Designed miniproteins, single chains, continued (4). Designs and how they scored, part 91

Each design is a single chain, and the fold is of that chain. pLDDT is the mean over its residues in the fold that is shown.

## One batch from the design tools (miniprotein)

Design m15356
Fold by ESMFold2-Fast:
Structure m15356 (fold): chain A 67 residues (1-67)
Amino acid sequence: LSKEQQAEIELALARMYVSVLKIIKNPSEEEKKELIERALKLVERAEELGAKEEEVEEIREELRELE
């Protein structure tokens, strides 16, 4: 996989976590925090691999709103 392909995959996975967080019916605070932390790590890795800054920031904002 190229760096660009890997960044795209990491962002897609982070977006999937955001979707899961929006769909989950009343997760525990611990479960919610864990999922958010996993998604944030995926976003950080995508950023390091050269993902678009605007896309990275969009997902970070979504995750912050879900806290």
Scores: mean pLDDT 81

Design m15357
Fold by ESMFold2-Fast:
Structure m15357 (fold): chain A 74 residues (1-74)
Amino acid sequence: SKAQVQALLEKTLAEAEELLKKGDVKGAILELEIGLGMLRIMRGVAKLIGDQEMIQAADAAIETLERKLAELKA
């Protein structure tokens, strides 16, 4: 569901920020990559069931995590 996508995005960003506060940049990158993988699976499920709102939410969440990951890898 859209709510499950939003919850996963929120949890992933919160855990990555906690790792960054501890100076664990590599741990934060790994957390973001795991979250991104899970969001891509959820997007695939949304496409199979024809949930347009869940597809849109997953696309937005994926873009958010990809942008954050690019910032940390720069």
Scores: mean pLDDT 88

Design m15358
Fold by ESMFold2-Fast:
Structure m15358 (fold): chain A 60 residues (1-60)
Amino acid sequence: DEAAAEATLEEIAARSGDPAITEALRTARDVHHLSPEELRTLARMAERGLAEGREARAAR
C-alpha cells in the first residue's frame, strides 16, 4: 500500500534526520516497490550502521 509506504518514509525521515537516507529509501521503494516492513528493516540497518559509524568517525 503506497499510503503505508509514505507514512513509513515520514517516520524514517523524522527518526534519522538524514535526507540522504530518506532519498535513498524513496528511490529503492520506487524501483523495487518495497513493503513498509522492508522499508523499516532497511531503515533500522541504516540507523544502526550510522550510530556505529559515529564512534569510528574521527575525520569527515
Scores: mean pLDDT 69

Design m15359
Fold by ESMFold2-Fast:
Structure m15359 (fold): chain A 83 residues (1-83)
Amino acid sequence: TAKLIAFLKDTLATTTDAAITALALLQLGNIYAANGDYANAASAYEKALALNPSLSLAHTNLAASYALLGDAANAAAEAAKAA
């Protein structure tokens, strides 16, 4: 929902904890993906992975988002990193 997206964006603006930031970005990506907004979902997952590259779920969900955007090359690359 727009209200939860606003809350997560505020959390991202105010937190200095990289682990909390990475999880907030993962959740933001999940909400965008649930709404069919795969471009914003991919952006949020990319930012989460920049902070915590070991988030296997973020790699999996980013791969799915790229596939739904028609980006087969980036989808395959992210799927490989999730394994």
Scores: mean pLDDT 82

Design m15360
Fold by ESMFold2-Fast:
Structure m15360 (fold): chain A 58 residues (1-58)
Amino acid sequence: SMEDAERAAKAARELALASGASEEAAQKHGIDAFNEALKLGTGEGAQRAAVRAALAAA
């Protein structure tokens, strides 16, 4: 859902910022996670996008 995609985007952005990424890079990570979650079309999709973002930020 849109709400799940927005949650994934927020999580990805915050994780990127916490890992020392620039604001621009964090914004891109958020957009990528949002689009990934929308493509998967499920709550699981949003969750996977957030996990992928966490792994990328680590």
Scores: mean pLDDT 72

Design m15361
Fold by ESMFold2-Fast:
Structure m15361 (fold): chain A 85 residues (1-85)
Amino acid sequence: AAADAGIEFIREMIRLSKGEELTPEQRERLAKAMRELFGASDEEIQRLLEAKTPEEALEIVQEILSRWFKEVLDRAMKRREELLK
C-alpha cells in the first residue's frame, strides 16, 4: 500500500535530515519507498543503496524527487492546456 511506503519514506528522510547513517536494511526500505511513490529506476535505486554518507543519500533522493516533480508538473500543465482549449 502507498501508505506504508509513505511512512517508510518519512521515517528514513527524518533520519537522513539528522545526519544519521542509514543501515543497509534502512536504505533498502527507502529505495523500495522511492520506487513505489516516485517511480525510481533501477539505476537510481542502485545509486541510493551505494551512497556512502547521509549527504550523498539526500542528494540522490533530491534528484529522484526533482525528476518525479518535473514529470508531475509536465502532466499537470498538459492537462491544463487541454482544459483551456
Scores: mean pLDDT 79

Design m15362
Fold by ESMFold2-Fast:
Structure m15362 (fold): chain A 60 residues (1-60)
Amino acid sequence: SLRVTVNAKNLEAAIGAALRAIGLDPRAVARLEGNKVVVDFPDTPAGRAAAEELKAAFGT
């Protein structure tokens, strides 16, 4: 899997990042850890593109 970690300013921002990840690839698994979101994307071309877009959006 392709892992992306987003460090958010608060829980609301973390939830927003998790929802965006699922919107980019519905097979993504997002875990909330306080203000941190750990997202595992499938190791497919679509999952790789989703991971890169999430990293570009949130700087991770």
Scores: mean pLDDT 80

Design m15363
Fold by ESMFold2-Fast:
Structure m15363 (fold): chain A 63 residues (1-63)
Amino acid sequence: GENHKKLLELIGEILRIIGEIFDLERELEKETDPERREELERRIKELKERLEELMEELRSLKP
């Protein structure tokens, strides 16, 4: 049904975002420029907020 497709799409997006967060956190560990570090930290925060939003959607499909 519709819910199975939505579930798979949500899981796929969640995994993609987790991977992006991991890559950005690894980049942040290597970065020494303060302005670039601040940019990376902001992007990581935005992705973590998006991840929480998607996890809430996932919970609504799996009570």
Scores: mean pLDDT 83

Design m15364
Fold by ESMFold2-Fast:
Structure m15364 (fold): chain A 106 residues (1-106)
Amino acid sequence: MSKEFLESLKDKEFALEKFEEEKKLAEEALASDDPDTAAAELYRAYEMSKYLDPEEQMKLLPILEKALASPSEVVRKTAKEILKELAKEGNKELSEKAKELLEKYE
């Protein structure tokens, strides 16, 4: 495959579709009391979000806040680790919002 073709497979639209899919699966697992699936799908949603702009990536923040309120230690730990990574991002608004959530749930 050409380099140009490989770049088209990593376009923002494909990444956004995968991000929304994994985000939906994480929300459903959180609602169904499936902590292991919720933690795994939260990480996958975060990984897909790295291919998106900061505005789209910020759509993770409400789900991460729900995850921080989870009775599951694995889900809360996963949300905290993702927020720590988002707090290191170059976008000021995204990093500041991630830091605020980390401080709120300490």
Scores: mean pLDDT 79

Design m15365
Fold by ESMFold2-Fast:
Structure m15365 (fold): chain A 58 residues (1-58)
Amino acid sequence: SLEETNKKLEELFEEIRDKLTPEQIKELVKKALEMLENGESLEKIIEEIKKKIEEILK
């Protein structure tokens, strides 16, 4: 599940890389790592990252 979660996040980042700056990608990665350290579920992390991506791309 952890490996599958990482794969899905990579695919999301790859699909939107052309629409995001390196700084924005760094921010998303930092957010995901912070949530992992705080004991958040992987499902919650994916949802928060997706939400953040959509807000950036508005």
Scores: mean pLDDT 74

Design m15366
Fold by ESMFold2-Fast:
Structure m15366 (fold): chain A 63 residues (1-63)
Amino acid sequence: MAESTARTLERALAPRVGPERAREIGEEALRLAKELVEKKGIPEDDAASLAAGEAVRRGRERL
């Protein structure tokens, strides 16, 4: 679930920020989602959604 959410995010952002930055944002989202599941016990679907939003926010601050 988290991986497919990260891939969807990467594909959605690639036309806007370029494939390299889109991939970085997707990888950040996947990492954050895994951390939320493993350390906080958040359900995978909820963790994926929260991580995607956080990764986009961080990526946007750098763009």
Scores: mean pLDDT 74

Design m15368
Fold by ESMFold2-Fast:
Structure m15368 (fold): chain A 98 residues (1-98)
Amino acid sequence: KKEELEKKIEEIRYEMVRLARELAGSPDQAELARLATELFKTVEDYINGKISEEEFEKKVAELRERAKTLPPEQQAGLDRLIDLAREYVKLKKELEKL
């Protein structure tokens, strides 16, 4: 049902915003905040058709590679945000088909 899909998209969007705020909450997380910002831009570019699915996946892999210099807990935070971003783009693309 379209309304259920729209609700799910909104729930994921709010979760992404909450997590991004949590991850950006201290000066020690400045690099993590930059990576999160770049992830949101990558999501927007993909949703707007500016980049392909292949380019989206490539940019996500690049962000994960850059995150390898961060503490394990911050890497886990970015991985959670990436998983939410993947679900968000998937649901948005499903909504476009309806």
Scores: mean pLDDT 82

Design m15369
Fold by ESMFold2-Fast:
Structure m15369 (fold): chain A 70 residues (1-70)
Amino acid sequence: AVDVAGAEASAEATVKWLDELVAAGRLSAETAARAKELIARLVAALRAGDFEAARAAEAELQALLAAALA
């Protein structure tokens, strides 16, 4: 079974971390906003049972953060 509550808790923690990176000047507000959009898409896809959309959103999020934080 998909743990939607666990995914939502992880999403909240990630959003707080992104806000901390922006406050520290390590990440642009624009990149953080895009990452938050991808997190919202991931959670929405999991809630809908759309695992292909969830994987796509996760892959985009990982690629975005890897590029921004390199």
Scores: mean pLDDT 82

Design m15370
Fold by ESMFold2-Fast:
Structure m15370 (fold): chain A 60 residues (1-60)
Amino acid sequence: GAADEAARRRFLAGARRALSEVLSPEEAQTVLAELEGLLDAGDFEAADRLARRVYIAALS
């Protein structure tokens, strides 16, 4: 529904901002494409887990 689409857009905007600060542009685009694929499959938990895992790894 419209609420789910708004949540998806907010999640992807936040992920793009955070990942762009810790990854190269090419790496960030690859991860964002993976996140979009997970969200398209309805797997928000997997998308959130992937975004957090990549972000934490980039800070190591």
Scores: mean pLDDT 84

Design m15371
Fold by ESMFold2-Fast:
Structure m15371 (fold): chain A 58 residues (1-58)
Amino acid sequence: MLSDEALRAEAETALRAAEELGDEEGVRAAREALETGDEDALNAAIMHIIKAAVDRAL
């Protein structure tokens, strides 16, 4: 279980990464994680970012 502070910091990092990649789905999920503090939303944001980064590299 992440602390609220750690979850917020990771969600902010995810939001920035999604914005840099142009990943609209990652941006939405990261903003949801920031608003709700939902760990599942943070995990969704990270997975979208990873997929976008992999797709860009291929």
Scores: mean pLDDT 78

Design m15372
Fold by ESMFold2-Fast:
Structure m15372 (fold): chain A 74 residues (1-74)
Amino acid sequence: SKAEEYFNKGLEAFLQGKYEEAVKYFEEALKYAPPEDKGGILMNLSAALKKLGKTEEAEKAEEEALELFAALPA
């Protein structure tokens, strides 16, 4: 899927230290991802934002991920 393609590109960019590029790919992945996949993408987005020193944006992404995980069926 497009979500998986963008997510994998984000992970590759993160591994290469290209954190701004990783953020862009994770944001694109979120546009195409079903709700059950968004939490994992948001956690990776948070990690990339932390590497850029964008602490407040990273915390917001982490909070959104935790809210989504809480909404998943047991």
Scores: mean pLDDT 84

Design m15373
Fold by ESMFold2-Fast:
Structure m15373 (fold): chain A 83 residues (1-83)
Amino acid sequence: MEEARKRLEENPAIRETAAGFLLIAGNVHYDLGDLEEAIRLYERAIELADEKSPLRKKALLNLAKVYEEKGDLEKAKEYREKA
């Protein structure tokens, strides 16, 4: 069980695919106004995506938008600068 989980985390194609689904789920929750769940899903997508991935950059920019809508301009700036 632990070995299987670690193997999935070590596979770049599986991680990138999972990050893609999390980004889509985050976008759905954002559109529904569920900002807290959108944040959780975008953070998970960032964790799984490759550092140089356009998908990671998009997740960071979307996370910045969520924080901006919540009025957390400082966090929004931090995530925009990381993208």
Scores: mean pLDDT 79

Design m15374
Fold by ESMFold2-Fast:
Structure m15374 (fold): chain A 78 residues (1-78)
Amino acid sequence: SELLEEEIEGAMLIMKAAVLIRIAKKHPEEVTEEDLKEMEEVAEKLLEFAKKSKDEELKEALEETAEEAKKLIEELKK
């Protein structure tokens, strides 16, 4: 079903973002401009999925993950 496919895609996107955030927090000195661009793209995709999500828990997780990524990107751009 489309709902199941969206749930899986959303969960995978959250997992990808979580890994990128974890690495950037532990090794900020190793974060490249390409890594920052990838994080920005993932944050945008998280927000796009949140808008389409019919599952409130998934929507909240997507939005929270996007917000964490955006905050980290701003910190790393210094």
Scores: mean pLDDT 82

Design m15375
Fold by ESMFold2-Fast:
Structure m15375 (fold): chain A 59 residues (1-59)
Amino acid sequence: LSSLERAILEALAGGPRSARELAEALSVSQTTVRRHLQRLEARGLVERLPDGRYALARP
């Protein structure tokens, strides 16, 4: 995982967050965060909730 992807997973350990919240917390663009979230979702590490927020994937 990249440093940014690890930071996203760490932030999500505290609870579900939107791409905007992650972008603000990590000082990066929402576009960058969404691209990494898509990769993490494809790997089964995060899931998108019905309200549009992201969470750590459950087993």
Scores: mean pLDDT 82

Design m15376
Fold by ESMFold2-Fast:
Structure m15376 (fold): chain A 80 residues (1-80)
Amino acid sequence: MEEARELAEKVIEVAKKHGYDEIVELVQRALDGTVEERVKAVQEALKLIHEAYEKGEISPEDYRLALEFARAVLREVGEA
């Protein structure tokens, strides 16, 4: 299973390429802090990524990568 940090680097790369600085910050917050802070950060990041996907601003492949990242974070904190 890919670690949350490895998946985060890939998501950050995609977000930077598209100019989504807020998503970059939220992904970074999801890697560290309390369980509550990490869960909140990943949920907020997914909301923004989902909105971008629905608008056609990101590819289906990039959206799947973000979902894999979220699952990795939630498993790591014991929420999935």
Scores: mean pLDDT 81

Design m15377
Fold by ESMFold2-Fast:
Structure m15377 (fold): chain A 57 residues (1-57)
Amino acid sequence: MLARALEDLPEVPPSVLGARKGDVVEVLREYPDGDWLARSLKTGATGLVGADFLELI
């Protein structure tokens, strides 16, 4: 499932995925606490992103 970043997101290693507004990520898992595990289609990096910062496409 694909999602788009709604704003610029700072990377916080090792767990939080960074993105630029408009970047597309692949959602790998949804966690009940509102975090999603995602993979950047630009870099191939994986990490956690708050679901509030992503729009499903």
Scores: mean pLDDT 79

Design m15378
Fold by ESMFold2-Fast:
Structure m15378 (fold): chain A 71 residues (1-71)
Amino acid sequence: MEEEARRILDEAVAELQAKVDRGELTNESILEIIDRVEEELKRLGFDDSTAASYAAAVALEAIGLEVEKRL
């Protein structure tokens, strides 16, 4: 379960990085990835609070990448 959750998070971060590299990172795409991560974690049996916490971590990573792109 934890290993599978880590895979979901790593794939989400990789997708965000790929979008940044292409200049295609948008607020809409960030929200879509966050929603997908939260849903996938809930399917693995994580509660709403835990799933939201992991999704928030992905959101913070996306914000960091977007800020660096603007600098």
Scores: mean pLDDT 74

Design m15379
Fold by ESMFold2-Fast:
Structure m15379 (fold): chain A 85 residues (1-85)
Amino acid sequence: SGIEKLKELAEVAKISAKEAEELGDLETAKGLYEIAKILEKGAETGDIDKAIKEIEELYKNSKNESVQNAYKGAIEKLKEIKEEL
C-alpha cells in the first residue's frame, strides 16, 4: 500500500541521515531527519499530498545544494508512490 511505501521511504531517509551524520555531513543529516519526520507523519495520517507540499517548502527554503538534492529525491519518490495508489 502507499502507507507501507511511505513507512519504507521514512526508514531509508533515517538510514541515509545516520550515514551522513557518521561522515560529518550534519547539514544533509538534518535535512534527511526532517524528511523522515514528514514521511512518518504522512504514514500516520495517510496524507501523501501534505507530505509532498511540506518537503517542497523545505526544498524552496534550502540554500544547500546537497540538502536540496535530498528533498528533491524524496519529492520524486513520493510522487511515484501517489501514482501507485
Scores: mean pLDDT 85

Design m15380
Fold by ESMFold2-Fast:
Structure m15380 (fold): chain A 65 residues (1-65)
Amino acid sequence: PTKEDILKLLKKYVSEEQAEEIVNEIVEKLGGKTAEEAFELLKEALSKYTKDAEKIAKEIVEEMK
């Protein structure tokens, strides 16, 4: 997925500013990752902004398939 695809998904759950910060933090790290590795990276990044980080990370990983 592209940076824009991930940003669009994140904007459903967090503010636009928070989504941009998360994308910048993880976009390079997501390249070549398994679904489980992508889930852990997204969960960690999202946990700074929301209590629902685990649920949101799972939803984003499912949408990226």
Scores: mean pLDDT 75

Design m15381
Fold by ESMFold2-Fast:
Structure m15381 (fold): chain A 69 residues (1-69)
Amino acid sequence: GSIAPLEEPPPEELAHMEKVALRLEEPLRAYMARADDAERLAALGRALELIARGASEAEVEALEAELRA
């Protein structure tokens, strides 16, 4: 068959990813305000990974704790 890879996740997965992004937005913003460029890049990378895979609430809370430390 024809291969047509989807670049866009399904709606329910997108909704979950958006929820994770919204939960991490405030902690990331606060962390990045005090972090250097390397720390900002690392924090963004971790947040994007969790968003991309639709991480569990426990994993999001763990990253929030790290960002607040």
Scores: mean pLDDT 74

Design m15382
Fold by ESMFold2-Fast:
Structure m15382 (fold): chain A 57 residues (1-57)
Amino acid sequence: GRLARALKDFGPTTPSILKLKKGDLVEILRERPDGTWEVELNGRRGLVPSEYLEEVE
C-alpha cells in the first residue's frame, strides 16, 4: 500500500486510538477532501492532518 512518514508526534486520537511518533511509517488508507488522511499503524487506524505526514515511495 501507500506509505507515509510522521513528521512530528501526533495523538493519541479520540475516538480512534492512534498515536504517532516522529519517524513512524504508516499506511495511507484514504485521502479525504478536507486534507485529513485515514492511516493505519500496527493495526490502529485514525485520521491525521496531512501536514503531519510525508508520503514515501
Scores: mean pLDDT 78

Design m15383
Fold by ESMFold2-Fast:
Structure m15383 (fold): chain A 55 residues (1-55)
Amino acid sequence: SVDEALDVFRQTLEAEAAGDDDRQAALLAEFQRLLDGLSPEEQDELTRRVNEISA
């Protein structure tokens, strides 16, 4: 779901801040797997919400 992908995205940012490269790589792989399962509408929603977090 979009909420799961956002949670993983937030965890990826935390791993990056902590300097945990192995955890960041694992979380990025999980994020990509979740993205592959999303519909086009869900991908649009995720992109919008990621942009809101990143602003």
Scores: mean pLDDT 79

Design m15384
Fold by ESMFold2-Fast:
Structure m15384 (fold): chain A 63 residues (1-63)
Amino acid sequence: SSMFKKLEEEGKQIALELLAGLSPEEKEDLYNKRSFTEEDKKYLDELREQIEKIRAEKEAAAG
C-alpha cells in the first residue's frame, strides 16, 4: 500500500499540473525533478489519457 499511496499523492499533483496545460517539455522537466522511473512515467502517461477522457466526457455531458 505504500507504493499505492505514493503514486496516488504524486499522481494527484501531476494530474493537476497536466490539467493546467503543461507542455511536453514541462512534463519532462517534472519527471526529471521527481526522479520517476520508466514504469512511473508510463503510468503517469496512462493517467494523462484518463484525464483527457474525463475532460471529454465532462464536455459532452455539459454540452
Scores: mean pLDDT 64

Design m15385
Fold by ESMFold2-Fast:
Order: C-alpha cells, then sequence, then structure tokens
Structure m15385 (fold): chain A 59 residues (1-59)
C-alpha cells in the first residue's frame, strides 16, 4: 500500500541523506530504486533488505 511505502521511505530518509553527503549520485539512484520497489508492493522487510544490499554494493 502507499502508506507502507511512505512509512518505509521516511524510515530510510536519514540514511539516504547521510549517503548523499558521501556520494550524491549513488544516493539518488538508491533512493529511486528503493522507492520503485516499495511502490511495486514489496514488503517493508524486502525494501530494507534491498536498501542494505545497494549500500553494501558501494563498499
Amino acid sequence: SLDLAAEVMRELAPEIQRLRKEDPEAATKIALDVAKRAMDGASPEEVRAFFERKVEELR
């Protein structure tokens, strides 16, 4: 649902903002990919796992 997508994105927003200070291009791409997965109906757990995977790929 849109409410679950919005809640997950709010939860991740501080971490995305921190990433933006280190790599603004990567942070923007990750934010868009995460938002798309949330909008496509992924669970909050799946969205968090996807975000963690994308962050790990930067390291």
Scores: mean pLDDT 78

Design m15386
Fold by ESMFold2-Fast:
Structure m15386 (fold): chain A 78 residues (1-78)
Amino acid sequence: MPSLAQLAARMADAIENKDIETLKELLRELAAAAGIPEAELEEFLKKIEEAIKAGDMSEAYRLLQEFLDRAQEALAAQ
């Protein structure tokens, strides 16, 4: 599995490029590895997509950081 730092970098690049499909794949990969529930993952995906569509890149990055923090907590709990 890629490191958390490598996944985070790829996710940030996907947001910068507004590549929603790549972002979804990377978030799903990390969620599966961390044991994050599908419902929680879907909420993050929806919020990040809405931020990107609104052109609010600061909010998109803030939401990505929240997801990464959540994934780190979930991984530490395993």
Scores: mean pLDDT 82

Design m15387
Fold by ESMFold2-Fast:
Structure m15387 (fold): chain A 73 residues (1-73)
Amino acid sequence: DEAAERVRALKTPEKVEEIRERVRHAAAANPEMGLTDEDIEHAVKVAVTTSGIGRAAALEEAGLDDTAVREAI
């Protein structure tokens, strides 16, 4: 399955760190969002465990459904 292949590809150590750096950069550029290290790790987990509609729903449930976070992951 194409979606499952994409999710598995994102679980490599290099890709996980790349996503974490992008989310951390987005958080630093948007300090008004008040993202903690826990929120950043949660966004990374959503990015590597979900795809498509499931990803959007998971971000909304976590309170991380912001344009900057969505663009970072």
Scores: mean pLDDT 71

Design m15388
Fold by ESMFold2-Fast:
Structure m15388 (fold): chain A 62 residues (1-62)
Amino acid sequence: MKAIVKAIKDYKATTKDEISIKKGELLEVLEIVDAEKVKVKSLTTGEEGIVPKKYLELVETI
């Protein structure tokens, strides 16, 4: 089962392991890193990396 999340605001990557996301972008959750961070794959760009959970909203699970 995979989770689809949506960026609720823009986020700019601050480290090499993170990706930048834009408000409204849809992403697939690949891995839960810790309580504050997830590894995602952008469905728009195909980029993979870490983003803070607080910038994401759960849309659906498939």
Scores: mean pLDDT 80

Design m15389
Fold by ESMFold2-Fast:
Structure m15389 (fold): chain A 60 residues (1-60)
Amino acid sequence: SAKEEEAKKLILRGIALKLRGIGLIFEGELTGDESLIEKGEELIKEGDELLEQADELLKE
């Protein structure tokens, strides 16, 4: 269904953002760049929000 396809897109995007965020945090820790750590934390939060949105779509 269109709802399942939308949820799938949100899951894939959410996972991708979280993985990128984790990568930026590791890079920031390695280089001492706090702005990379902050950016990584923001991406993880955005990814979590997309995953929550996907979960709500699948419950309905």
Scores: mean pLDDT 88

Design m15390
Fold by ESMFold2-Fast:
Structure m15390 (fold): chain A 55 residues (1-55)
Amino acid sequence: MKKEKLERILQGAKNELANGVSYDEVVEMIEQAMDALGASEEEKKELLEEVKRLV
């Protein structure tokens, strides 16, 4: 299910940030993973905003 994959991407991003990976690198990771899923630009923006709130 697409929601499950989005949740896994978000969890991965949170884990990378917690391990000291830069926000810019995490953004690139999210962009690549979401593009592979065929996610919309709006879905990417929403996920990136949630990740940005963590920093």
Scores: mean pLDDT 78

Design m15391
Fold by ESMFold2-Fast:
Structure m15391 (fold): chain A 91 residues (1-91)
Amino acid sequence: LEEIYKELYEPNEELLEILRELGENRETLTLSEILYLLLEWIGEKGLFDEENPSIAHVSDTLLGKIFEVEKFDVSDIEEIVERILKHSKKV
C-alpha cells in the first residue's frame, strides 16, 4: 500500500479539472498528492457533513459525478485510493 502512494499517475481530465481549481497544474502526481488535494478540495467546498465530519456530501459536484456516488467516508482511504485509480493511469 505505501508503494502505490509514491507511484506517479496521470489523472483523467475530470480529476485534473478539480486539481486545477486548487491551483495544481501538473498532469502527473503521486496517489498521495492526488488524495490530499481531493481532501483539500472537499474541505474548501464545505462538503463535510456537520454531524459526521468523516462523511463528504459530493452529490451535485464534479467529484460525485466522477466517482458516481452521492457521499463517501473520507476516513476509508483504501476506497478513495481505489476510486482515484479507476480514473487515473500509471505513468
Scores: mean pLDDT 79

Design m15392
Fold by ESMFold2-Fast:
Structure m15392 (fold): chain A 99 residues (1-99)
Amino acid sequence: MVTFDSYNPVSGQSGPVVIDPEGVELTPEEAARIEARAQELKAQGKTDSEAILEMVREVAEVLRRRAEENGDPKYREVSEKFEAMARAIEAALERGRAA
């Protein structure tokens, strides 16, 4: 189970996103792969925030792919929430660099 604070573009509400009850969880293998990539980015001198941004983007991509394969709107909805989270993190990082 994963919980994120995210904006829901359909309802216009913000709040924690709980994906376990909806059956849209990552597999242990997918989670391990994403974590390994984040570790590689940190090893390359990227910040923790930049590594987290990449993880969130990869989660969104995996869920979007599942939505295309399964046709279940739940996967697309959750993918869109992760995409929104990625944009928020990217905007915060860009403001930090520009300041």
Scores: mean pLDDT 65

Design m15393
Fold by ESMFold2-Fast:
Structure m15393 (fold): chain A 82 residues (1-82)
Amino acid sequence: KVEEIYEEIEKRLREELVKNNGKISKEKLKEIIKEVAEKNGLSQELIDEMLAVVDSIPNEVLDSIDVLKILKKIKELLEKHL
């Protein structure tokens, strides 16, 4: 379950990065995380924690390095709560 959710988020983020020359807006990143989490029935507490990880990055537009840091923290949160 953790790996499935993580891989779905990672795949969608990679698709957005490819589409937008290696960049993704913070709003789009949060939208993708929220959609995948809600689809998989994750608790509001966990969703809020995952979105807070995104908000920890000060930039409004994120590159692939920022996305990798966020994905690592999201995986840790999923492993802790699931």
Scores: mean pLDDT 82

